# Designed miniproteins, single chains, continued (4), part 43

Each design is a single chain, and the fold is of that chain. pLDDT is the mean over its residues in the fold that is shown.

## One batch from the design tools (miniprotein)

Design m13472
Fold by ESMFold2-Fast:
Structure m13472 (fold): chain A 56 residues (1-56)
Amino acid sequence: SANARAKAVMDEARAAGLDEAQLEAIERAGAYSASLHGAQGGADGAEKGLREVLAA
């Protein structure tokens, strides 16, 4: 489900050693995307946020 995907993204971010500010940014990106596109958007937004942080 979209909720399970969003949780998996946050678990992966924590496992990768991202700090609390980076985790909050990813969660906020997911929440914003969810407000526009529902639960599926939330998971996609969080995944995009994680990819951007890891690519930096």
Scores: mean pLDDT 77

Design m13473
Fold by ESMFold2-Fast:
Structure m13473 (fold): chain A 71 residues (1-71)
Amino acid sequence: SMSELRALIEQALRELEEAENEEERQKVVDVLLSLAKQDPALVRALLEEFLRRTENEAARRDAERVLQQLA
């Protein structure tokens, strides 16, 4: 369902902010790209919302890169 997909995307975005190293961040990016195959519009919308609220610079850069791949 869209509700379940939204929860998975939001969980992945939290994990992106909590990632301690590049390997952990890359695993989360791969999850976000996998979820985007199911609903690219929803992933894009949640990434854009995340970019407006996040103060984590590394997470912001990774989220921007995911958005670029969805264009």
Scores: mean pLDDT 86

Design m13474
Fold by ESMFold2-Fast:
Structure m13474 (fold): chain A 82 residues (1-82)
Amino acid sequence: EKEEKIIEAVKNDNLEELTKILQELRDAGGTAEDVIKLIRYLEEKGIISLSNAILLETAVRAHFDEVSAEEWAEAILQVKNR
């Protein structure tokens, strides 16, 4: 259910919905590891490549608290498979 919403938001380039999902995760006490799990899930589903997943994971580990939910959502949408 929640995973399905994430896949649909990314596939449809829905920045607003993806930002909302990431913000809700952060508001619930979500950490860098929770966002990394989401990124790995997108890689497993073929939505992003392994190389792009590793790049995003590295950025999240370094900058999680400094970057907004909207900026993380934009980064995910930018690197998705086309």
Scores: mean pLDDT 81

Design m13475
Fold by ESMFold2-Fast:
Structure m13475 (fold): chain A 65 residues (1-65)
Amino acid sequence: MERAEELIRELEELKPHMNPAMQKAADNTIELIRQAVREGDEKRLELSIKSAEALIKAARNQLKA
């Protein structure tokens, strides 16, 4: 739970600095995490966390360039 909340916060902090396509991806990923937490779907939560981490890395790489 704490890890999911951290990733949601980091995506929200990065979202204003993303391009529109990445902002939509961030919104979708945040929604998937929140839904998986609500449903207690641990496997889906793990996959959503991996997706969030990948998106954060991509966003940070774009901001660096």
Scores: mean pLDDT 80

Design m13476
Fold by ESMFold2-Fast:
Structure m13476 (fold): chain A 101 residues (1-101)
Amino acid sequence: SAREEETIKVIKTLTGTKASDFQVVVDFLSTTEDDEAMAVVFGALAADPSGRLLGRFLLVATIKDENLPMLISVKLSRIPKELFEKYAKKGKELYKELGSD
């Protein structure tokens, strides 16, 4: 589906090193209303056990708008726990698959 293709494209940008790559992720999470897509993308951000991806995401979000990290956290907190856990796991798996060349 177009939504699944967009979600995969957003996760692929997380393999990048530029601030502009993380701006794509910030924009997606700030504008989307799809709970499943949000959970998948956040799962991918949390897949790196070093916290580097999540840390860079938070930095880029804060630079764009100091309120964005809080607003995105509130949006994520409204997702039902079971749905979030299911799709966050899918996001972690997708990140590992797309990050292994």
Scores: mean pLDDT 78

Design m13477
Fold by ESMFold2-Fast:
Parts: structure tokens; C-alpha cells; sequence
Structure m13477 (fold): chain A 56 residues (1-56)
């Protein structure tokens, strides 16, 4: 069903975002700006979450 497919895509998107989040945290440590990296990641997560909510 459409609802099931949306759920599956949402789970895949969240999994991908978690991996990207880890990669960005490592990058932030290398550049020495972990706080700004965390802020950017949190913002990106909220945007994705909002879009998923709007889509469903």
C-alpha cells in the first residue's frame, strides 16, 4: 500500500541520515568545529522530519 511504501522510504531515509550524521561528526572533529557541525546536523534532521510528517 501507499502508506506502507511511505513508511519504508521514511525508515531508509532515517537510516541514511544517521550514517551521514556520523560522517559529519567525524568531519567536525577533524576541522575542530564540532559544535557548529552538531547544530547543522540537528537542523537537517528537523527539516527531514518535517517533510516526512507533511508527506504522510
Amino acid sequence: SMSEEIRRLTEEGERGLEQANKDLKNYGKLTGDEELAKKGIERARQVVQQRVQQRV
Scores: mean pLDDT 67

Design m13478
Fold by ESMFold2-Fast:
Structure m13478 (fold): chain A 94 residues (1-94)
Amino acid sequence: SDYEKILEAARRTYKRLEEGEKEGKFEETARELAEEGERLAKEKKDYATAAGIQIGLKAFYEKKEKGLSEEEVERLLRELAERYVEVKRKGSGG
């Protein structure tokens, strides 16, 4: 399932950003993750994992800006992953 692949990639990305922030390496970790996402999309055509990385990055920035709880972050990750799958499914008929 694209949904499960996206959600797993998003959760891994979020966890790496949390670890990077604890180590004082947030900016470096965010940059590395963004570059990995671009590589996966461009070179591997792994759009699902690339989307998951972007979702994880977005959720972490939203947590920092709005002070989201861990439960609210997990909900956001699921909602964004579901939305991506739904939009892609509807776009394949154009």
Scores: mean pLDDT 83

Design m13479
Fold by ESMFold2-Fast:
Structure m13479 (fold): chain A 82 residues (1-82)
Amino acid sequence: GEEEKKREEIKKKIKEYFKKNNLSDSEYYIALEVLDLIIEKKGIDSLSIEEMIKLIFEIVDEIKEKGLNKEEMKKLVEEKLK
């Protein structure tokens, strides 16, 4: 449906950004996990595509800078969505 189309559009834009900026496959998979956590907590229609991408990259950058594990990543996503 429309929700699946929106998720696929977000994934496509993330992939294009990663290719353009020569970012690693591991960082791409982290971005996809963050996307899925945001959808799980707030739903896909809670944010625009642009807002979702901005939030995902903000969270991914913080995960990378701080070396966060999966549980810390989940907590960060929850804090950003409050």
Scores: mean pLDDT 79

Design m13480
Fold by ESMFold2-Fast:
Structure m13480 (fold): chain A 101 residues (1-101)
Amino acid sequence: MDGAALAAAGARVRDLALAAGDVEAAAAGMLGVGAAGEAGDEAAVERIVALAEAGDLEGARRLGREVVIEYLKSLGYSEKEAEELTERSIRTVAARLEAEL
């Protein structure tokens, strides 16, 4: 996926989740889109966007989180380390998004 299309996908998920007041779904969805893009998994990017566009923000959050965990495991992190890093990254991004609102 090209960088402009990936950035647009992440922004789309962010804007839809923030419009609903769900900063954790915005953070997890954005991180998931980024991780899927780095992994070359265009289908995962499309699925996260489709869930957000359907209003399934819990689905977008869950899939986004799973994609980040899988990406980190592909880099050599253990499952527990990948889960802990993912939760910390989601909290950090969510806090930043809340500060910008």
Scores: mean pLDDT 87

Design m13481
Fold by ESMFold2-Fast:
Structure m13481 (fold): chain A 80 residues (1-80)
Amino acid sequence: MEEEREKELLKEIEEIEKKLKEILSKYEPESEEFKELYEKFTKPVAEAKALIDKEGESRETELEAMEIVLEGSKKILEEL
């Protein structure tokens, strides 16, 4: 069950990553807009890594970290 959840989360993260890349590709890498969006997009990833660093590498922590990335990225897309 957790293994199936992990696969589902990874697929959703990949789809969101693809959408975020598409949005970023509309801006020049040196632009202020690109830098702001990139910083926003990396924030959930940094939060997820911080969780893993604190709690250790467990299946439960990995799933929670993936959910942080997914939900954080969804929220960013909604704000755009």
Scores: mean pLDDT 77

Design m13482
Fold by ESMFold2-Fast:
Structure m13482 (fold): chain A 68 residues (1-68)
Amino acid sequence: SSAEQELFKLVNEVRDTLSDDEFNQIMAEVERQLGEWLAQNPDASREQRVEYFTQVLKEKYDEVLKKR
């Protein structure tokens, strides 16, 4: 899907731009926030899950870049 392709491109950009420690920290935080969101949205489709992951990853990536 287009959402999966967007996420794939974003993950690659974040991985190439950030240090391994920064990337791993962000990914752990995104996974935690996704888990909390899924608990509140149990009927979420795969595409909605991917879109939410992409949104949270963008927000966390932007926060790291803003502090540089």
Scores: mean pLDDT 86

Design m13483
Fold by ESMFold2-Fast:
Structure m13483 (fold): chain A 78 residues (1-78)
Amino acid sequence: ASSQQIVQEAIDFLEKQKDSEFESAVAVAMSSAIEQLKEKDPALAEVVQRQLEEAKQNRYANAQEFVQDLRIALAEHA
C-alpha cells in the first residue's frame, strides 16, 4: 500500500469507532500505520506521530479534530 493508503485506512477505521472505543482504536490503527510509514515516508510518519502525541495529551477531547488533522497531513503529502 502507498503511504497515503496507510493513513487513509487508519482514518476510515477510526471514523467507524464509537467515542468510548476511540482510544483503543487509535492504539491499534496508529501503531500499525506509523510503523509502516517509517519505512515508506519518514516525514509523514513524524507528522502523524506528533499529531498522535498531541491528541494523547488532550485525552482525545476532540476525536473529530484528530481525524481532521490526519486528513490535512494526508492532503499535504498528496
Scores: mean pLDDT 72

Design m13484
Fold by ESMFold2-Fast:
Structure m13484 (fold): chain A 86 residues (1-86)
Amino acid sequence: MAELEAYKKALEEEAAKEIKALRDRLFNGPPLDTREAVQELKDAQAALAEAQQVLATSTDPRERLEAQRTITVNQAKIDLLLELGK
């Protein structure tokens, strides 16, 4: 369906913008303390695990696309937080 394909593209563009904003915040914004960085890492890992569970159990293509977006954003956030280090 063209509508579902358009939704997929919109989610991919939204994820790309969110990842770019996250990178700018983490590397060019105010520094996170160690406690804040650890909490954000834990939150991202939890969100990633939940989204992976949705992909394993859901047959709804919309839910699967939203879960894939959540995986993409949170995996990038984990990678950026680990790259940042403290």
Scores: mean pLDDT 81

Design m13485
Fold by ESMFold2-Fast:
Structure m13485 (fold): chain A 68 residues (1-68)
Amino acid sequence: SKAYELALQAAEAARNGDSVTARKYAEELKKISPEAAEWAQKAGVAGAMGRTDLAERYAKKSDEAAKK
């Protein structure tokens, strides 16, 4: 799913300290679903904290929200 992919890309960019790229992916996701973008932002924060498990959980919630 595009939303899941965008959320994971945002999380990966955040882990690498690339806030510009992370924001770009979050903005693209916001065009699909504001709710999905909120979960993607949480995924990015979790990724930056090294919580890969939590980042993946939030990314999946982002994808689920995008389907509504």
Scores: mean pLDDT 77

Design m13486
Fold by ESMFold2-Fast:
Structure m13486 (fold): chain A 82 residues (1-82)
Amino acid sequence: MTFKLIKKDGTVITIEAENVEEAVEKIVEELRKEFPELSEEEAEKLKEFLIEHFKEKNVKEGDVITLDLETFYEQAKGMLTL
């Protein structure tokens, strides 16, 4: 499966993963680079949230998902009470 991440500066990075868990690990690593204030504990909570979210969306190996990192992080902060 392929994820296209839009960074705060508009740069798009492509992440390829075999499963949702691998994709989420890579996505959260990029989020931590863009938002250094994100703690390790908060990053773990975000991983759990993302795994459930993508599984609920039934993301398949051939799918291409686009994520705006800033918008996504703001939504996640509200949900995780960060």
Scores: mean pLDDT 77

Design m13487
Fold by ESMFold2-Fast:
Structure m13487 (fold): chain A 105 residues (1-105)
Amino acid sequence: MPDPAEIARRQELARRAAEAIRAGRLEEAARLLAELEPEVSVEEALEAIREAIRRIDELLTLPTAAAELGRTYGETPEEQLAAMILAQAALPEQRAEVEEYLARL
């Protein structure tokens, strides 16, 4: 079983990173994500965030994809990425909390 304290720490970092991405504070989000994966530099995390936003934005230019993604995760590339980060941090026993958070995005 994973350490409950480690799980709580990772979920808190993911929540803060998601909020930072949604607010457009990408450098803050990159620092938080680098804490989740210490082998990844802040610069590498920032590049990964920007690339993810660019790819999501490209998908949102397609009318059918935009309608589907907007209903599921949010209407902006930042909201979509924030939702994906929260979902990746979720464990089965914590899914209800993550689902409630995503419903508020």
Scores: mean pLDDT 70

Design m13488
Fold by ESMFold2-Fast:
Structure m13488 (fold): chain A 56 residues (1-56)
Amino acid sequence: MAREFLDKAEEHLRQGDFETAARYATQSLEATPPSDTETRDRATEISRQAIAGFPP
C-alpha cells in the first residue's frame, strides 16, 4: 500500500501537480513502517521536491 501511494506521488510530481504529489507522499509515509527506510527516504524526498516546486 505504501508503495502504491509512493508511485502516485512520483507520477503527480512528474506532471507538475505538486499539491497532489505532496499529499500522496504524506500518505506513503503514514503507511510505511519505520523498518522500511528506503520507502520512507524516497517519500520524504518526493515531499521535499513537491514543496520546493510550489510557486512563491
Scores: mean pLDDT 76

Design m13489
Fold by ESMFold2-Fast:
Structure m13489 (fold): chain A 97 residues (1-97)
Amino acid sequence: MELTEEQREALIRLAAALALLKNGFTKVPSKEEVREIIERLLKEGITDPEVLEAFAAMVEALARLYAKRQGISDEEFEKNFEKARELAREVLDEEGL
């Protein structure tokens, strides 16, 4: 399946935020964990870019709020989130999406 650039960017942010939530924000998720999340999201058939963007924004906001409640700084969250997004981009590139 080919994703539009808008779908790709929303999926990257959503997968990264979900991976951080799953790992409790204390470590960068593995590439395999990010891949599993992406595969599950694609299998659910949520491909509308507006829906993906809304979902990504909501999950990211919740992840940031939860990280603060766990004592994770904004700087630590941003560094881990950036690394998780890089992993998600790499997975999509490898899958030809």
Scores: mean pLDDT 79

Design m13490
Fold by ESMFold2-Fast:
Structure m13490 (fold): chain A 97 residues (1-97)
Amino acid sequence: GKLEQEPKEAEIKEGESLTIKGKTDDPRLKLFALYRRKPGTDEFERIAVTKKGEFTLKNLKLEDTAEYYIGALAEGDVGNIEDYEIFGEGTLLKVIA
């Protein structure tokens, strides 16, 4: 399966908001998670979970500048099969003063 994520890039002024959206064609994937990736690493931190593939980051700060990825999860299968989690292509967020 694939997960389509938008926007691919965003430059947002501090104090403003960004909505990141993910959609998948796989009907088994019912849970969505937002991950932040540290620049220069493959380490992902899960920061939010929703049943709707939409995340709104409010009151953005310069420290929120990062790559963000939506992962899609199969409800009830996450503990057994890690390959059920797929990621979108990412959103490169730059927060400016």
Scores: mean pLDDT 78

Design m13491
Fold by ESMFold2-Fast:
Structure m13491 (fold): chain A 72 residues (1-72)
Amino acid sequence: SAMEEARRRLIEETARRIRELAEELQRTQGMSPEDALVAAGLAVHEELAPVVGAAEASRIVREAMDRLLAEL
């Protein structure tokens, strides 16, 4: 369905946003890869929660993180 495709695209966008922010935090703040990924996930959750609700934002961020970890 169109809603399932929109959700999939949002998860892919969220994964890219988390990756980019985590890489930035590693470069600018000297965070470990693990700490940067957690911090980036929290920041992106704050961006998504007003749009999709906190519970759905948590599910999207989790799915995005699962995808990022699978690429390691």
Scores: mean pLDDT 86

Design m13492
Fold by ESMFold2-Fast:
Structure m13492 (fold): chain A 79 residues (1-79)
Amino acid sequence: MDEFRKSLEETLELSEKKLDEASKSLSKDKAEEYRRQLQENIELARKKAEEGDLSGAASYASAASIIASGAYVEGLIEK
């Protein structure tokens, strides 16, 4: 569904941007670990949306947002 998919992609893009900002303050190893976890959840969110599982897609998008927020907070602490 186009409207849901647009909102989903905007949410995933925001999570990626937040991680990119956090990565500037994190060690390389931690940035790579968070990026791997974020990408796994983004891929699952998109997969579930393609399958028509909108609830599953929203759950994985929420997990991606939590991962990005965790990375952001850790980046602030490591500064």
Scores: mean pLDDT 82

Design m13493
Fold by ESMFold2-Fast:
Structure m13493 (fold): chain A 76 residues (1-76)
Amino acid sequence: SMEAERRVTEILEEAQRLAEEAKDPKGSLGAGVAAGLIGIALGLLRLGKMSGEEAVEIAERMLRKAKEAVETGEVV
């Protein structure tokens, strides 16, 4: 659980950085939405409502979407 929380937190910080650094408003919004979803997954993991495996999988998928949004200017 602690390892999963650490990993999800690291991914969340990366997605937040992508949203902050994106100059395209759509890319910034897409990365911000992805970061929000990662934050929700972290919250559910901490409440015991989501497994560590599920939370990490969601976080990794959302980080990929954040990177795509910044690259393409599309919302996730």
Scores: mean pLDDT 87

Design m13494
Fold by ESMFold2-Fast:
Structure m13494 (fold): chain A 120 residues (1-120)
Amino acid sequence: SKEDILLEAMERVKEIVERYIKGEISLEEAEKELNDVIEELLEKLDPTDPLVGLLLDVITLIRELLRKGKLELAKKLLEEVYELFEKLVEARRAGDEEEYQKVRVEIQKLLDEVEEELKK
């Protein structure tokens, strides 16, 4: 399902970032693997799907944080968004439009906060 692809992609992003932070892979390898996740999402899913767009924004921001050496901020973003993204996907699966909108707004606020911190 689309939901399973989205959740699997988020899990892969988490694993890539954790491996990089632990020093198990280089920055170049982490960036390549994150780009592979983006390419897979664009090939398998509709980029006009709001959940796909949101996940692409998350991956892009994490990649930028890693490039700038903002590892603590990348880890914080990933931990907070990972849990909220699961809730977002489940809300859409259940047809709970109110919960979906609430969680989507929470994720967007986190992305905006991190982007502002990245400018410092």
Scores: mean pLDDT 86

Design m13495
Fold by ESMFold2-Fast:
Structure m13495 (fold): chain A 100 residues (1-100)
Amino acid sequence: SMEEIFEELRELAEEAKRETDPARLVEILERAVELFKEAYPSMSLEEREKALEILDEIEAVAESMFDQLTKEQRRRFVLAGSTIGLLRIDLSVEKKVEEK
């Protein structure tokens, strides 16, 4: 359900804020992105905006440890961030085509 997806996203954000292992932070970010990707087509525009805010929180925490990441982990981080960016662009387009 959508409620369960938002609960898991919030739990991942709280886990990210407490995480000190850079590798685990990248895994948390990737999990959050995959959850959002899977739920995205069934979400309302408001739900997509709320989910992106949570993803931005997780990405910010992971970015704070960027210099501690291996080359492979940095690649995974950048790919996750790119997916967030693409979905944000898609949401912007959808908002422009939606009537009042």
Scores: mean pLDDT 86

Design m13496
Fold by ESMFold2-Fast:
Structure m13496 (fold): chain A 92 residues (1-92)
Amino acid sequence: SLEEEIDEALIFLAVLYRPMSAEELAKKLNISKERVERILDRMEEEGFVRRGADGKYELHPEIRAAIERGIKEQLTPEEMRKLLDEVRERLK
């Protein structure tokens, strides 16, 4: 659903800024913890995020590097999506 896609995008942007626990994300974004955990589980399976030893979720280092590169190179949203899809496939 569009609402779930928006929530996923907000979680992605938040962890791009810094690693966060599911509790921190739920509070910061005003989304239920159960919903945040379901989205994080899916994002982890898809290769976007990983859980660190401290229990915080962070953007996978290779995904972060791809985003930082894409911003520096001023990629379009479409080019960025393709780059992220390529990196994600390698992380499966």
Scores: mean pLDDT 84

Design m13497
Fold by ESMFold2-Fast:
Structure m13497 (fold): chain A 105 residues (1-105)
Amino acid sequence: KPLKKVDGPVMIAQRLTDGKTHVVVGVDLKPGEYQELSLDVRTRAEEVELTLNVYENGKLVATASGTFRLGEEKTLTAESDDGRKAVVHARVVEGDPERYLPASP
């Protein structure tokens, strides 16, 4: 029985080192595009630095970064030289991250 690839946006919630702030990330990947996605999150007082790295066969092919404040939402777009792109919608929240994930699993 072949494994189905995930279609549509992938939602990720990561708790930061202060124990109360969360980064909620939605990734919009098209089938057949980027196979490996890495998110690097660094906290600085009132700001969160988010870096999106896209890899294929262990090679970094696209990167994007952004700085967020609490309550801020931004879209990061990482684009490769061949025109493929990964789009990340990111939001920084305090409290329960489940409130920012899709209501219907």
Scores: mean pLDDT 62

Design m13498
Fold by ESMFold2-Fast:
Structure m13498 (fold): chain A 94 residues (1-94)
Amino acid sequence: SELDELIARIKAAKTEEELLAETERLVAHLRRQAAASRTVAEIGRVAADLLRAASVVAEVMKRLNVSEEVRRKIEALLRDTEAFLRERRAALRA
C-alpha cells in the first residue's frame, strides 16, 4: 500500500532533513485520504493510520537524535494533521 511505502521511507531516513521531508510526504498523503473520505468510519481509519505513522516517526526521531527545531516542526505537522482529521470528522457528522 502507499501508506506502507511512506512508512518504509520514514524508517529508512538517515538524516533529520530526510525524516522531515518524508513526514511532510506522509501527512500530505493522510490529508488527501481524509479529504476524500465520505464517512466518519473512513476518517477513523485515517486516524488509525496517523497513530501508527506517528509511533514510527517518534522512534526514528529518537534514533537520529533530531534537533529541537526539527522535532518541533515534525510535532507541529502531526498535530495539525490530527486537527484536520477532527475537523473533517465533525463536518461529516453535521
Scores: mean pLDDT 90

Design m13499
Fold by ESMFold2-Fast:
Structure m13499 (fold): chain A 87 residues (1-87)
Amino acid sequence: SVEELKEGVIKALEQLIAEEKDEALKELLRETKERVEKAKSAQEIIDVLNETKKRVEEVFPGTEIQERVITVLDNAIAEIKKATGVK
C-alpha cells in the first residue's frame, strides 16, 4: 500500500536526520519527510525524493554528504519501483 511505502521512506529519512550533523541538510530532510507524509501515490513519493536528490546535488556537490544521502534516496526509489512496478 501507499501507507507501507511511506513508512519505509519516512524511517529511512528519520535515520538520515538522526545521523547527519549539517543543520541545513537536516531541515531539507525534515521538509522531504513532511512532503512524503502528504503524498497520495507512489509516483508522488518518487517525485518528492527526486526533487530532494536534485537539491542535495546542487547544495552539497562532490561531498560525502551527497554520496550518503543520494544512496539512501536511490535505494528508497528503487524499493518503491520494485513494489509498484513503476519505471
Scores: mean pLDDT 86

Design m13500
Fold by ESMFold2-Fast:
Structure m13500 (fold): chain A 101 residues (1-101)
Amino acid sequence: GQQYVQQAQRYLDQGDYVQARSYANQALQQGDVQGALDVLDRVIDGLRDDPFRRALGLTLRGQGHLRLGNLQDAIRDYEQAIRLDPGLQLARQNLDQVRSL
């Protein structure tokens, strides 16, 4: 919820994208989808030079887009995550699941 988004924002201010992503995931689990997506946008931008961690952020943002019914945005994020980290099984599984809808 909102408390997790607030904690994620504190970690973003510190440049700690790993912790920010972790709290964004907790916000998603509590149904604060838009708050989590706003945090993940900043995480993904901050990890421009870190393709593997950026792929994790993209996968989580794709899950948020899917929860909002934004199917095309979810597909785009999963495809980009797979391009950055071809070994990321979670992104591949999520993309396959979305394509089965």
Scores: mean pLDDT 88

Design m13501
Fold by ESMFold2-Fast:
Order: sequence, then structure tokens, then C-alpha cells
Structure m13501 (fold): chain A 73 residues (1-73)
Amino acid sequence: EVEELIKKGDEAEKNGDLETAVKYYMEAGAVALRRGDYETAIEAFERALKLDPTNKAARQGLAHARYLLEKAK
């Protein structure tokens, strides 16, 4: 599921649909966070931020995922 959301984001990005790509990367990050897969969540939110650097939700998700990953160490 998370892998499929990232793949859909990658396909949208390849097709030049950056808005749809950001949406899928954000969904992937959110699902990964719920599952405790913080490394995948970080990757997904970073991809969203690379395409939309002003996306506050992606910045918040990334900060949260990084915090949880650090706490798990």
C-alpha cells in the first residue's frame, strides 16, 4: 500500500502532474507514520517537499517522522 502510493506519486511526477505527485507522497507519508515506518514516512514527505517546498503539512509530517525515528533509536 505505502509502496503503491509512492509508485503512483513517481508516475504522476514523471508525467509532469506535480500536484498529484505531492498528494500521493503526502498520503504515503501519512500511512507510513500510522504504521510506525518512520524511515519511509521521511522519504515520502521529503519527496513532497522537493516538489512543493512551501507545503507546511509536508514540513510538519517530516519533522514528526524525524522526531519519532530519533526517539525509537
Scores: mean pLDDT 85

Design m13502
Fold by ESMFold2-Fast:
Structure m13502 (fold): chain A 70 residues (1-70)
Amino acid sequence: SLEAALLAALEALLAEKDKLTPEEIAAVFRAVGVPDVVARVVAADLSKEKKEFTREEALAEVERVARSLG
């Protein structure tokens, strides 16, 4: 599923970093085949909230966005 692919890609990135920027989270969406226009919207929306996201925050946001994309 899209959610499973996103979570796997996010876990790989989090193995190397303890915090992620909105752009790094958006790159996870691009890596699993989400169109760039959608990934840019994700980055823009996340950047309105915070400059950096912890592991737990990034996981929660990816799950929420994946659910909204259907």
Scores: mean pLDDT 83

Design m13503
Fold by ESMFold2-Fast:
Order: sequence, then structure tokens, then C-alpha cells
Structure m13503 (fold): chain A 100 residues (1-100)
Amino acid sequence: AEELFKKAEEYVKKSIDAANAGRIDEAAYWLGKASALYDELLIQGKTELAEKVHKLINEAYDKLLAAARAAGGDESVKRANELMQKAYEETAKEIAEKKA
């Protein structure tokens, strides 16, 4: 749980740093990974840590949307959401494989 929380904070920070630098694809990738760790914290019953990560994800998502919209409007936002979902699925699979 502590490892998941620390990784989620690290991934959120990487997402924010990338969004601030205009690296939309990278920002979406890291945010997707953080979202998978958030779900895993909820599954493990770590509600307080999950709530902290959720707040960080919301802040990072707002920055990602603003940066994506500035870079390429609605098409850039769509691409960012697709990349975020792909990163989420990849990370969720990695977590599942580690448990097995």
C-alpha cells in the first residue's frame, strides 16, 4: 500500500511536470498509470491513501486537459484521454500479474 501510494504520487508529479512542459502524450501516460494505482488502493481498502491520490489525480487531469486543449483543441484532448486509458490498462495488467 505505501509503495503504491508513493508510486502514484511519483506518477502524478511526472504527469504535471510533462503537462507544464507541453509533453501531452507523456503527461497522459503517467496520469493513466497513477489512476490504476488509485484503483488498486481502493481494492486493498486503503481509502484514506486513495482519497489523497484522487485529489492529486484531479489536479493533474485539469492541467492535462488545459495543456492538451492549448496544443490541439478537442482532438488533442481526445488523444490524451485515449493514451491515459491505454496506460491505465497496461498498469492494471502489471498489477494483476504481480499478484499472481
Scores: mean pLDDT 86

Design m13504
Fold by ESMFold2-Fast:
Structure m13504 (fold): chain A 73 residues (1-73)
Amino acid sequence: MSPETQADIAAAREALERVKADPNPTVSQLVATEILLIGAEISARDDPAALAEVERLREEYRKLVAEIEKKRA
């Protein structure tokens, strides 16, 4: 995994952790996290190990979004 790919994954993970720590995450925070995850996926596309890490973070993000949607329903 390249240093650039590691940095992109770290940024996405940090954003996801901030959203998890916030009891009332804003739509802007969710959108920013999604953009960082997309960037990490693009950076990782040629590295299977990095892609697996991004896929795990994307699954955590989807579960978090589903939980927020359930609270709004």
Scores: mean pLDDT 81

Design m13505
Fold by ESMFold2-Fast:
Structure m13505 (fold): chain A 61 residues (1-61)
Amino acid sequence: SGNDLRNQIRDLMTNYGMSQQGIDRAVDQGLRWLRQGVPVGDVLSRIQSGIDLSLSLNPEG
């Protein structure tokens, strides 16, 4: 469900120390992808790729 995806994105991004604004944007984007028919696992994979890219660009935080 959308609530389950929202909680999974929040938990994932909180574990990586992402800002509240970043979490809110990722939740909003993830729910848009879900509404467009992207499976939950693919949405989470896309969010993880975005986190990985962000960390590679700012390895010191």
Scores: mean pLDDT 82

